Designed miniproteins, single chains, continued (4). Designs and how they scored, part 33

Each design is a single chain, and the fold is of that chain. pLDDT is the mean over its residues in the fold that is shown.

## One batch from the design tools (miniprotein)

Design m13114
Fold by ESMFold2-Fast:
Order: sequence, then C-alpha cells, then structure tokens
Structure m13114 (fold): chain A 62 residues (1-62)
Amino acid sequence: ADDLARQMGLDIGTLRRAIDDLRQGESPLTVARRYGYDIAGQAALLLGLSTRPVIDARNRQL
C-alpha cells in the first residue's frame, strides 16, 4: 500500500506537512503555494475545510 502510494507520486510526507500547516493556521492558499494545489486540496478536504480557495487559485493560473 505505502509502496504503491510512493510510486503514484502521492508523497504521504508532503500531505502530512500540508495538513500540519493547515492545523497551525496557514491558509489553504499558502499551503497550495508550498506543496501544490492537489496536495493542498486533499489536505483541506481531510480536515473538513473548504477547498474553494485552492480551486480558485488554481483556476486563476489558467
């Protein structure tokens, strides 16, 4: 399971850091800038937070 997650580029360590940053009061947008929009969106979803700020930031790049 962990081996497959690593091969898929889902770095559990990066996701855990994103979750910790959100718990410490970092905005979802700041976390998206540090770790990427997909990781920030997953971390926010796992904490029951809105993913809208992350989605809006991603869309503004397009």
Scores: mean pLDDT 67

Design m13115
Fold by ESMFold2-Fast:
Structure m13115 (fold): chain A 86 residues (1-86)
Amino acid sequence: ATVEIRAKGLSYRGKLALMAVAVDGEMQGGEMRSESRGEELKITVSGLSEEQAERLIELAKEAVSGSDETEVKREGGFLELEGKPK
């Protein structure tokens, strides 16, 4: 399975928390790619089992909630996180 996370308007701490979760997904045998453009961060982790993909999505939501208030949208392996504007 593949997980794609798109995050916009996150704090620096929120971005670091997401990257840590993505690295955990890579350590579980996934392949990680990340792109950052201004306020937008895109992370893709492929090669996961369905259980690993589900766990990564839940960990990503939890990690960001520790630093940011976000609107969360999920569809299958796609997760979109939009940070609360200042």
Scores: mean pLDDT 77

Design m13116
Fold by ESMFold2-Fast:
Structure m13116 (fold): chain A 65 residues (1-65)
Amino acid sequence: SEAFREAVEALARELEREFVLETILTGRVISRDEYRARLRARVLALGRELGVPEALVEEVFAEVL
């Protein structure tokens, strides 16, 4: 759904801010794969809480990235 896509995009923006802050504070560069893994875990958790089918969650995740 459109509302779920917007929520996933908001999660992606928030996670990116967290990664920028972690890089500034630690000097560690976080890989794209690590970012995707953390984002996917959060998106799947959100989908489960909202009762969104996993297939739709995967579809929206692919569209956002």
Scores: mean pLDDT 78

Design m13117
Fold by ESMFold2-Fast:
Order: structure tokens, then C-alpha cells, then sequence
Structure m13117 (fold): chain A 98 residues (1-98)
């Protein structure tokens, strides 16, 4: 999991949408359906549903949130930290997109 989360963060920093999709699938493979859907929803709101001019900025902030969560040794705490950070970024993206 950590390896694919790290690769996901790298893909986000490089604006590599194809690699983001690939590493998101690998990262979420062993997550519950609920956790997978929450992460997918918040990523969509933070990146895919924002104006194009904000996407690079939001992708960078998502990458930074994932990288910070990699500091957790426990898989569950890491996933919970990612979900929490992405939820906050989704709210910020909604406010910026208005």
C-alpha cells in the first residue's frame, strides 16, 4: 500500500493523469468499498471537478496530503489521515471553484 500511495503522490505532482488512475486502483485495492468510494469522491471533487486553471494547484495539495499520511506506520491511521485531508481539500476546491 505505501509504495502505491507514494507513486500516486508522484503522479499527482507530475500531472500524470494516466498514472494517477493506475496507482489509485493499486492503492485502493485492499481498502473497504466505503473507504474506496470516499477517496474517489474527494479526489474527484478536489481535482477532476475543479476549473482547469486550479487543477495543478489542487493536484499538488493532494500529493502533499498523501505524502504527510505516509508518516503513519499503521495502515488504518494512514488511510484515515488521507480521507480526512482529501475531504478538507474537496471543501476548499468547492469554495475556490465558485
Amino acid sequence: MKEYAKKLAEALRNNDYESVQKYFREFTKDLSEEEKLEIAEYLTLSILNVPEELREKMMKEVAEAIEKALEYEDKKEMVEAIIKSLKELAKKAEELGK
Scores: mean pLDDT 79

Design m13118
Fold by ESMFold2-Fast:
Structure m13118 (fold): chain A 93 residues (1-93)
Amino acid sequence: EKKKELEEKIKEIEKEMKEKYEEAVKKYGDVNDPKVVELAKKLIKEGMKKALELLVKAGADPEELIEEVEATIKDPEVREELIEAIKETAEKL
C-alpha cells in the first residue's frame, strides 16, 4: 500500500531537515545558541508543513490532522501556520 511510499517521503524530509540543523550547529557551535534554536524552529515548521501536505494528499483526514497539531504544537504561531497548510492543501484537492 501507499503507506510505505509515504514513510519514505517523510524520512527524506526528516533527513533534509536534520542535515540543515546539523550544519547550523556546526556553524554556531552550540545547540542552545539563539540563532540555532530559531533556525531549528523554522526547519521543524517547514518540515512539518511538507509532511502534513503529503498526508492530506495521501487521503489523511484534515480534521484529524488539525486535532493532532492542536494537541501537540504548543507554539500558537506555528500551530496556526500548520493548520492553514492542512486546510489549503485539502481545499486544492
Scores: mean pLDDT 74

Design m13119
Fold by ESMFold2-Fast:
Structure m13119 (fold): chain A 120 residues (1-120)
Amino acid sequence: MELIKEIEEKIEELRREIEENRDDPERVGILKAVLALLERALHELKVEGKEPPSEEERKELVEKAKKYAEEAIKAYKEGNLEKAEEYIKKLAEYAVKAPEALPIVKKTIEELLRLEREKE
């Protein structure tokens, strides 16, 4: 429950940052990608009656989430926003199937926001 609340707070923070940076379309682009990741994760967590993967399968999904999180941050640092967005979408896909990957999502978002703040 606490993690879901933290994600909702990050969504509000990102919406404010998007509005404040409307004059920088590249920055707005990455912030919107991070926002889409968070909104998708919350949406899937609220889906009732979804058959959960096995515990072992969820562990595998968490490892894939870690890999895509690292690749998203790397692509972002390299200035490849298109690849960063692709990896963020894949990270969201794995995180929605394995809620144990939500801490990875949170950490990835915090790192991406830190990199955006450094551009000021």
Scores: mean pLDDT 71

Design m13120
Fold by ESMFold2-Fast:
Order: sequence, then C-alpha cells, then structure tokens
Structure m13120 (fold): chain A 68 residues (1-68)
Amino acid sequence: GSGKIEWYKEGEKEPLVVDEEERGRFKLINTGDSFPLEIKDLRPEDEGTYIKKDTFTGEESKFKLEIK
C-alpha cells in the first residue's frame, strides 16, 4: 500500500517518531487493518490524547492513554 499511518500527541505539531526497529519508545504495530501505537517504558508524561492519522484517506482518530 501507499498509505502512511502517523501518530500525534495532542498539542504537538510533528508526528511521533515511530520506530519499526524498536530503537525508540514508540512502535507502530501492523495488525491487518489496525495500526495501534505501542509505547515502551511508559512514563507519567506519556498520558494524554493521541491522534492517529491515515495519510492515504485523511482520516483522524483520537485515543486516550491512561496509566494505572
């Protein structure tokens, strides 16, 4: 496919750096038609709203991350 999935943290202008090689804390998981964001070594500052953008369709979806 030619579509690119981008993740944004609400309030941020730039997309999150998602590392498929697991070098960063943010990882994009490809599960068929679902592309959830995985965050390693969760920190309190990681709490908040994340925005998933499909650059092929232009669709945006909001996801709230809550840490126990």
Scores: mean pLDDT 66

Design m13121
Fold by ESMFold2-Fast:
Structure m13121 (fold): chain A 55 residues (1-55)
Amino acid sequence: SQAQKIIDKLEQLAKEGASPDEIRKETIRLLNENDLSDDERVEVSRHTGRLVQEL
């Protein structure tokens, strides 16, 4: 899914040492650049929220 592709990119950025603020900014950018369904936006937001808490 498009949501999974975005999640994978954000997880890769976290592995490469991106800060929580960088992850949040990139999440917003990717959500704006990709016309996702409401369900996909919720999936991305939940996953990145969890990812940021683990950083």
Scores: mean pLDDT 80

Design m13122
Fold by ESMFold2-Fast:
Structure m13122 (fold): chain A 59 residues (1-59)
Amino acid sequence: HFDQGRQLFQQGRFDQARDQFTQSIQQNPNDRDAWRQLGQVLSMQGRDDEAVQFVDRAQ
């Protein structure tokens, strides 16, 4: 899921990338990289206020 999300993000498919990172988080809630990538996807979509919450969780 995480690798698939990264590939989709690189292709500009942000909605699908978000879905894959969300699946990674559901399987491993302590996956800091998945939380960070989800925040980055939201930021790229112009939702910076929501991205802040995922940055905090990624710590």
Scores: mean pLDDT 72

Design m13123
Fold by ESMFold2-Fast:
Structure m13123 (fold): chain A 63 residues (1-63)
Amino acid sequence: ANEVVQDALRLLEATGDPRFAVRLMLSRLGSKEAALAALEAADTSAFSPEVVARLRAALEATP
């Protein structure tokens, strides 16, 4: 799951658009709950707290 989270964060940094990052996490992890749990468990130290918070907010806003 850590690899999926890191790929999603890199995609968000590259595109500035959380939709693609959210879609990647949902397709690979199967659910919003699994995606949020993976994000909380992942090593995100290579990314800014703002980028991580933005991905979390986009996941939480997803139905």
Scores: mean pLDDT 83

Design m13124
Fold by ESMFold2-Fast:
Structure m13124 (fold): chain A 86 residues (1-86)
Amino acid sequence: SREAEIRAGAEASLPDLEAELERMLLSEGFSEEAARAGAREGARVAVEKSIEIALNPDDVKKRAEEAGEEVWRVATGTARAVEAAA
């Protein structure tokens, strides 16, 4: 029950996270296609990390900072890969 509620809450934030990451990637100069792809992968990572932290809250602040860095690395890495393939 509690785990399902945490997962549902995190997944409900997915569209907002995706939209925010897409705007950030566009501001960095990525194409619309690359920004959308990067935002989708970054948002997915963000949701999974949020669930992991909520279920096992050890040093939440540090883990949230590390998760933010990983999200941005995945988002920008995906965007660059899409542009390199174009």
Scores: mean pLDDT 85

Design m13125
Fold by ESMFold2-Fast:
Structure m13125 (fold): chain A 105 residues (1-105)
Amino acid sequence: MSEEEKKEGEKLIEAARQALDNGDYETAVELARKAIELLGEDNAEAQTLLGLAYYHLGKKDEAIKWFRKALEADPENYWARLLLALLEGNHREAVEILFEAAKKA
């Protein structure tokens, strides 16, 4: 991966987060997909953001699919684990993940 592609991908990830924070979920999907195209299918962060955007658009099955892909790329990805647990109704696992995150820096 080139340094230029890495920088562009990082900017797209940040833009996707901002779009999610602003409720612009369709833009978040576009930006996260473009980040995955530049950074590759192993980028758990971009895949997690794409899953979040699909969830907010009411596309629950697509959200679950992308959270699972994020966990394949990084099994310890906190956000993908938490969001998948919440979407699958595993409230106990979600609470444990939140408590672990709250105790760690």
Scores: mean pLDDT 79

Design m13126
Fold by ESMFold2-Fast:
Structure m13126 (fold): chain A 68 residues (1-68)
Amino acid sequence: SMADVQAQRVRDALRRVFRLSAEGAPEEELERALAELQRVQDESTSLSVAEQRAIASEVEEEHREELE
């Protein structure tokens, strides 16, 4: 479904941001990843705000577990 495709794009964009941040990527690369995340979120019109927040929370929790 469209929502599943959009959810996957948001997850991928969020994971990229967290990975670049954790690896100490240059600020310009992180800014580009953040701009891409914003664009993907804005284009994800089939996802509710609550669904987007749930995805963000899931990715943040996964990243936090990897840093333990």
Scores: mean pLDDT 82

Design m13127
Fold by ESMFold2-Fast:
Structure m13127 (fold): chain A 87 residues (1-87)
Amino acid sequence: MAEEELEKFKKELEKKLEEEIKKFEEMLEAGMELLEAGETASEVQKETWERLKAAKSNEEKLEVVKEYAEYLLEEAIKKKKERIKKE
């Protein structure tokens, strides 16, 4: 039963994450200017920006976005599992 709930949650979350990725990419580009101005950013955002800057091609940039989306998905799944176990 829990596995079925988790699988459904993953599919729904992936759809929402795909929509959010578009927004997030634009937000990251804006955030890069803020970082250069001396603003602070989360560790995850900073790492994602560094990977985007290091990317040599559009394919590599897409891989960075995909990895970040997978990271967010894993984090959300961990939170969901923890809540289920605590009950």
Scores: mean pLDDT 65

Design m13128
Fold by ESMFold2-Fast:
Structure m13128 (fold): chain A 73 residues (1-73)
Amino acid sequence: MSPEEIVAEALARFEAWLAANPDASRDEMLGAMGRLVEEAAARLRAAGYPEEEVARAVAELTARLEALIDARV
């Protein structure tokens, strides 16, 4: 799976989580985001991607997840 596919999957999972948890606090949203970011990083490392690519994908995913939180609150 490509870094782009891993990022897209994590985004879709977070959007589904937000829809299922309409009353979630900011702390709960940040906790869900942190779990998805850690899972994505672990999957990229397990797939053999270099650390610079992992860092880039994590930064992109984190920024996009933060934007979803900011759009909601």
Scores: mean pLDDT 85

Design m13129
Fold by ESMFold2-Fast:
Structure m13129 (fold): chain A 72 residues (1-72)
Amino acid sequence: PPEAPQALAGIRELLKQAEEYLKQGNLDKAREKIEEARRLIRSARRVGADPAELKELEARAKELEEQVKAAE
């Protein structure tokens, strides 16, 4: 379905935004974007997005969340 590629693109964009906020020291916005990305990953899984791509994106989201926690 067309929704799956759009969801993957949206997740990548949210994770990029989280990285930029983390670089700026804006931990609240970084956390917000990580949460949005995780929510979209769940949605993408339901519409049949590629499991391998979702696994990579989940791993990146976890890395960013750990970096946010380490910066607290």
Scores: mean pLDDT 82

Design m13130
Fold by ESMFold2-Fast:
Structure m13130 (fold): chain A 61 residues (1-61)
Amino acid sequence: MKEDEEKVFQTLREAYALLKAGKRDEARALVDKTIAELKNPDLQELLRSGYRAIEAEVAGR
């Protein structure tokens, strides 16, 4: 797997843990920082979409 793809998945895992701990601002900051570091627009979109899905999951249950 390319390094940037692994970075997206690592960021989503860390953001999920932060959201479960009630640290929404920290989760958002982590995602935004990682998006700014990514050079591939498809991976930026994947991270944005993945984060929205995780937010919805944590908020719903």
Scores: mean pLDDT 80

Design m13131
Fold by ESMFold2-Fast:
Structure m13131 (fold): chain A 59 residues (1-59)
Amino acid sequence: MIELTIEAESLGEAIEKAREKLKELGIEPVDGSAEETEEGVVYTLTGEDGTVVKVKLIY
């Protein structure tokens, strides 16, 4: 399991960055969600092998 955290300025950018990161690792995305957390808005993309990519939106 690999957890990666990256930053983005918009939800669209966050989705694209998360997908690109999984593609670089050769992992197919299976689910994605955006949630408001104590750290702000975070987009989470999960790969087929259990890899999680979290992208924090900067406001």
Scores: mean pLDDT 76

Design m13132
Fold by ESMFold2-Fast:
Structure m13132 (fold): chain A 62 residues (1-62)
Amino acid sequence: GSGLSDEEIELVKNAIINDPIRSKKYGEKAKDKEFIRKLMEEVRKQYPNASNEELMKRVLAT
């Protein structure tokens, strides 16, 4: 839903870039802020009542 701040998206982006498995999986797309936003929105569709913190954890679990 609404409420994904630029800071939260940057936090997820940096977490993915610093994760050796996820950085290889997403490559250059991990640096694309809109790609990260879309990943978080897809997780939100699966978990509509999840907090932004929970969404970040679930993105990193994929």
Scores: mean pLDDT 75

Design m13133
Fold by ESMFold2-Fast:
Structure m13133 (fold): chain A 98 residues (1-98)
Amino acid sequence: AALAELLEEVAREEERILELAKTDFEEALRRAILAMARAAYALGYLSAEELAEIEAAADDLLEMARLFGTEMKRRNLASSDGEEAEAAAERFLEAVRA
């Protein structure tokens, strides 16, 4: 039940994030990372402490991406580490700002 409610909330947020990406890509990316982190927490892949660290980094998009990437790699859910995730986020932001 709780997972189904979270997935429904994520689906509603996805539409808002896609629309926001047209005008404020950095805010859209921040919301996407937070939505993914909250989903991972609900699935038991993140602890409450790990989620709180990612949420606390919300004003630093690159640090948020690094923290999320590191935890996903630690749990074998991603192929890259946090530094690679941060570098990928930087390249993506530069491409969108160009």
Scores: mean pLDDT 65

Design m13134
Fold by ESMFold2-Fast:
Structure m13134 (fold): chain A 80 residues (1-80)
Amino acid sequence: MSEKEKIEKALKILEEKGLLPEESFIDPATNEKVLGIKELKELIKEGKLTWEEFKGILNRISQIAPHVRPLIEKLLNELD
């Protein structure tokens, strides 16, 4: 499986389970931008997003929303 196919499969699962917001937002605790599904799809389409970068984004989301962390960790373990 290519990196692109792996990322697209992971994103589809996260979207179907409602684990990611559609629109990007600013985290009020850190004032940093958190990427939503729309922006992630554009980065994947442009071929600019690696699997390691995608894992970094998911880890950031897990830090902001600790309740989704176990589901993200399970997904990453299944795809790595």
Scores: mean pLDDT 75

Design m13135
Fold by ESMFold2-Fast:
Order: C-alpha cells, then sequence, then structure tokens
Structure m13135 (fold): chain A 56 residues (1-56)
C-alpha cells in the first residue's frame, strides 16, 4: 500500500525534526488520511526500525 510507505516517510521526517511520537502520529494521520491508531503503529515501527539499525 503506497499510502503506508508515504506515512512511513512522513513519520521518519517528523521524528528527524524532533517531533514527539504522539505529535508525529497525528500529523501522519492528517497528511495521509489513515486512522490515528494506524498512524501510531507506523510511527512505533519507524522508531523500532531506527533502533534495530543502530544496534547492527
Amino acid sequence: DDRLQQARDIARDLLDQGWSQDDAARAVADATGLPLSTARRIVSDVIREGLAASAS
């Protein structure tokens, strides 16, 4: 789903700018039209992926 990939890209950009997890999730939901619950899950996944990459 291209919309999920766009949501991930937006989440990474906002987190890189220093946005909180909750604020990033709301912005992703607003930008993509995804439910807030889905946006929160995407933001959490992006954070976990960043941690996994740093641990490698």
Scores: mean pLDDT 78

Design m13136
Fold by ESMFold2-Fast:
Structure m13136 (fold): chain A 87 residues (1-87)
Amino acid sequence: SGLEKAIAALEAALEKLKTAKSKEEVFEIALNGLRAALKNTTDKELILKLIGLILDLIGDYLDAKNLEELKAAAERILREAIDLLKA
């Protein structure tokens, strides 16, 4: 199903974050996971919440002082997206 594909993409992004070596790489991994989730979601309320998480990720990328801070923010956002899709 689309929901299973969305969750799998987010879980794959969480695994990729473990080896990310730059803020740019963290941002790209998390954004690609969220975009894949958005592509596989047809529920309007979930779409709006996922867009909100993409905006949060952009803000965190611009504001993050170091790699560790952005990794923590991206992990939180991806886990929140998974929880939204599982609800």
Scores: mean pLDDT 89

Design m13137
Fold by ESMFold2-Fast:
Structure m13137 (fold): chain A 67 residues (1-67)
Amino acid sequence: MEEERKKKLEEYRKSLQAVADNAIADLRARRPDMTPEELARVRQGANDAIDTALKVIEEDEKAREKA
């Protein structure tokens, strides 16, 4: 069920993005000395981690659907 998997992945992405946004905001509040370059690296790392997690979740969901 492709549509169901896509919906789950979109919901996971939204949830992970919200968590990342809150974590980065908290980090900035605790480290106001953070440079724009450091902030960009943290954001990039968060985006990469989210993409990796979603890829793993997608493959797991596909395997579960075939079981």
Scores: mean pLDDT 79

Design m13138
Fold by ESMFold2-Fast:
Structure m13138 (fold): chain A 59 residues (1-59)
Amino acid sequence: SKIEELEKERKRLEADIAHAETLLAQSTDPVVRQAIEHELAELRARLDETKKEIEKLKS
C-alpha cells in the first residue's frame, strides 16, 4: 500500500540521517562538512514531507 511504501521510506530516511550525522561528527574537512550539512538539510526536508504524507493518508 502507499502507506507501507511511505513508512519504509521514512525508516530509510531516518537511517540515512543518522549515518550522515555520524559522518559529520567525525569530519574535520570544511568542504566535506559543508557537503554533508547540505545533504542533511535535504534528507530532513524529505523526512518532514514523508511524515506529512503519512499523516494525510491516515486521516
Scores: mean pLDDT 87

Design m13139
Fold by ESMFold2-Fast:
Structure m13139 (fold): chain A 86 residues (1-86)
Amino acid sequence: SEEEALAWAREYAAEIQKKYPNVKIPDEVLRRVVRGTLGDRGTMRAILEEAAEIAQKKGKTEVTPEDIREAGRRLGLSDEVIERMV
């Protein structure tokens, strides 16, 4: 379900925050990633971690839709999947 996938996305975000403590992943971004990936756990985890790294390298304190787009491109996701997350 979307609720179960969102709960897992929040757990992934908490683990990612341990590695990137200055970068917050907003709940809105988590919801968009859940919808775009259709709850695929591997893809959700990969996109969130990549986006957090991108945001940290840019000196940002929050993951934005632009960071999700860049992460999706790096991971070789289709434009259709990326569009659903942004």
Scores: mean pLDDT 85

Design m13140
Fold by ESMFold2-Fast:
Structure m13140 (fold): chain A 94 residues (1-94)
Amino acid sequence: SALEAAEELIRKALEIAEYYNDEETKKIVEEVLRDLSKLPQAIEELDKLYNEYTEKTKELRDKDRVEALKYAFKAGAASVARRLLEEALKLLEG
């Protein structure tokens, strides 16, 4: 069903968040698994989180390269999770 396919994509987003140890992205995705009506809100929250992580990466680039790299990976995780949630939303809408 569309519901089962959407849940599979959301679980993949959770796996990505767990792999990169991004607790913020993980929390957003876990909330969506509990309540699918939160998909649009979660997509917006992940986009905001991606922007916050990319700005932090830029800020740290010349000050702490290791910390900058960690934020770059978190930005990547948030971006991938957002894309998976967008695909899940499309399945539920169409």
Scores: mean pLDDT 88

Design m13141
Fold by ESMFold2-Fast:
Structure m13141 (fold): chain A 72 residues (1-72)
Amino acid sequence: SDREAARRAAELALKAAEEAAKALGQKIVSTSQSGYREFGGALVVTDGGKSVLATALGDEVKVEVFDGDITG
């Protein structure tokens, strides 16, 4: 179902973002996630002032790390 696919994609994106933040050796101070169909997105902000954005589409995950809190 679309809800199940969206949940799985959002979970996959969040896991990738959390693992990337952990690899930086920094603590997570906020998380957000969303999913739509096979698309998932997650944003993690760290205590080191980094933003980790993960996007999932199907089985593929892309992770990007930014300096600063991109949520504003």
Scores: mean pLDDT 79

Design m13142
Fold by ESMFold2-Fast:
Structure m13142 (fold): chain A 64 residues (1-64)
Amino acid sequence: MEAEIEALVERAREGSREKIDEVVKKIEARNGPASAEAYRAMEPEILESFRAMAEAIAKLEEKR
């Protein structure tokens, strides 16, 4: 069970890093580097949000 939660968290982090990078590039192109920097600064908060979400999903599956 612990291993399943850890695997989901790892997968969410890997996918989130790729998504964040793509969004940062688009923000920089459209709104400039200051806006991209502000979004980049939120990266740790966003990753923690995805981690909490993955843990919640894993717990819901364990209640079956």
Scores: mean pLDDT 69

Design m13143
Fold by ESMFold2-Fast:
Structure m13143 (fold): chain A 66 residues (1-66)
Amino acid sequence: MDAGLGSQDGKWVAGVSNELGSVTKVFDTREEAEAFVEDAKANPEKYTALAEENGKRVFEGLLKAL
């Protein structure tokens, strides 16, 4: 799992990704963005499940379009 954060226009952007999908969120403070990244590192199962659910939904949508 890859995790990172950055800043833009006074906002903080944090994201976590794996081969199955990604989760990105915008925060008002750096502390909140860092907490998100730390939570993802401490609880990878939680974020893996979210990424898998997002990836599965996209894949099922593509299958229905075929």
Scores: mean pLDDT 73

Design m13144
Fold by ESMFold2-Fast:
Structure m13144 (fold): chain A 78 residues (1-78)
Amino acid sequence: MTEEAQKLAREAAETARKLAEQARKAGAPEEVIQTLEDIARRLEELAKDPRVTLEEVLEAIREGDARLQAHAPAIAAA
């Protein structure tokens, strides 16, 4: 169970890193890029935690998604 949570966290972190790189290349606002990098860092920390739960990883993903949605007007304007 913990290994599955750590795997999900790693995969989500890799996705967030790739999105941050794509956003930078597309000229997205710095706030959007920093938000994606912050999300990736948090997920990378969870992936290293031997006691992480699937619920904690899903919560971190949802919090990250909510933060990105808050920047949706800036993303749409870019």
Scores: mean pLDDT 78

Design m13145
Fold by ESMFold2-Fast:
Structure m13145 (fold): chain A 63 residues (1-63)
Amino acid sequence: SLFEKSTAITLESLKAALGDLTPEQYERILERLREAAEAVKDDPATREMLQKSIEKLEEDLKK
């Protein structure tokens, strides 16, 4: 759907931007992504994409 495509594009754009962000900015984005994942809990495909983005960001913060 249009929403799913828009969300996927936004997540990829976000990932590209994250490479140059500080840990403080990463944590802020993580909190926003967790909130978004909770808001779309009845769309499992979108929620899975958000969860994977969250996991990757958390892993990057540990490095």
Scores: mean pLDDT 67

Design m13146
Fold by ESMFold2-Fast:
Structure m13146 (fold): chain A 61 residues (1-61)
Amino acid sequence: MELKIEELPDGSLRITVTFDDGRKAVFRYDVKEHKFTLESSEIPLAEAFEGLVEAGLKLTE
């Protein structure tokens, strides 16, 4: 599993989670609103959400 975090010019974060099988889920985090938005997913929504939790843990470590 790989995590890619990109800071956008507006201060939002784009979070790309690449799973062990190579499929990806892309989320956007709005820092002001504390809101996550799913932009795209190659996997079921439940698994994409689990990937977001793993990504959140890596942001603190």
Scores: mean pLDDT 71

Design m13147
Fold by ESMFold2-Fast:
Structure m13147 (fold): chain A 84 residues (1-84)
Amino acid sequence: GMADEVARRVRAIREFTERTKKEIEEALAKGDIKKARLIYDIGIGMLRIVRSVGLLAGEPEVARAADEAIRELESYFEQLLKQS
């Protein structure tokens, strides 16, 4: 049903966000700051597209999950850069 599809997409956003965080951490651990920034920029861009698609499709839960993921990645990346 639609509710199951929305729940699946919300989980996919969460899993994408966690994977993106791990890839950023791995790049930073190798000293590759340029790669970490590129992964971050691509991740934010993809989540913005997902948010826009969710809004256009009338799926506010998907749009909200994407918006929350964007804020989480922004906060996470800022914190990682300050702890270096």
Scores: mean pLDDT 87

Design m13148
Fold by ESMFold2-Fast:
Structure m13148 (fold): chain A 113 residues (1-113)
Amino acid sequence: MEEARELLKKGEELLDSGKYEEAIQYFEQAVALLPPDSEERARALLLIGQAYYKLGKYEEAIHYFEEAVKIAPDSPIAVAAYKLMAEAYRKLGQEEKANEYYDKFVELMKKLS
């Protein structure tokens, strides 16, 4: 598990430095080492989605945000994922979907407060 954590840390450093494609490679390696239903795997998938969003690959970003929510529903990870899905759908011109996911974000925030 320490190997996966070091890969996540390096990926986050690359993400913060704007090296989005390299960050994705490190996060994908971490995902391969993490248990399927772990919160750390959900977090890694969220971070892959954020990197794709930064690259303007909004459909790819949404895919990874959906996978993160499947693992960690009703969590701070799901809160972040719903907000970012709303923003990604807005970038794609899908206003109805953007509003749907923004509503999910708001309701989950209230539930966890």
Scores: mean pLDDT 89

Design m13149
Fold by ESMFold2-Fast:
Structure m13149 (fold): chain A 100 residues (1-100)
Amino acid sequence: SAPQYQITIQLTHADGAITTTTFIADSQDDALNSLRAQLLRAAATGTVTTVAITLHLPTTTPDSDAQALQANLQAIADDIGAQYGITMLPIRTIRTPQLA
């Protein structure tokens, strides 16, 4: 099946290196669990200073669902950022007719 959600994580490391990871989820629970796992892996390296997260959603996703998912992803990011001393930028949501 075509994925419903695409999440891009951009990590800035202490040495100035930038790494980007994209993952795909077909449900909100999968998106939340995948984000948590990816951010915990990043935090475990001890080298990440800043994280930028972009959420890509189909334009057909209801605004209430998009807002709830963004808020829940932001809460996960903020909790991990606070625990590990990583700067989490506000999550940006991009709406497209279809996911890449």
Scores: mean pLDDT 85

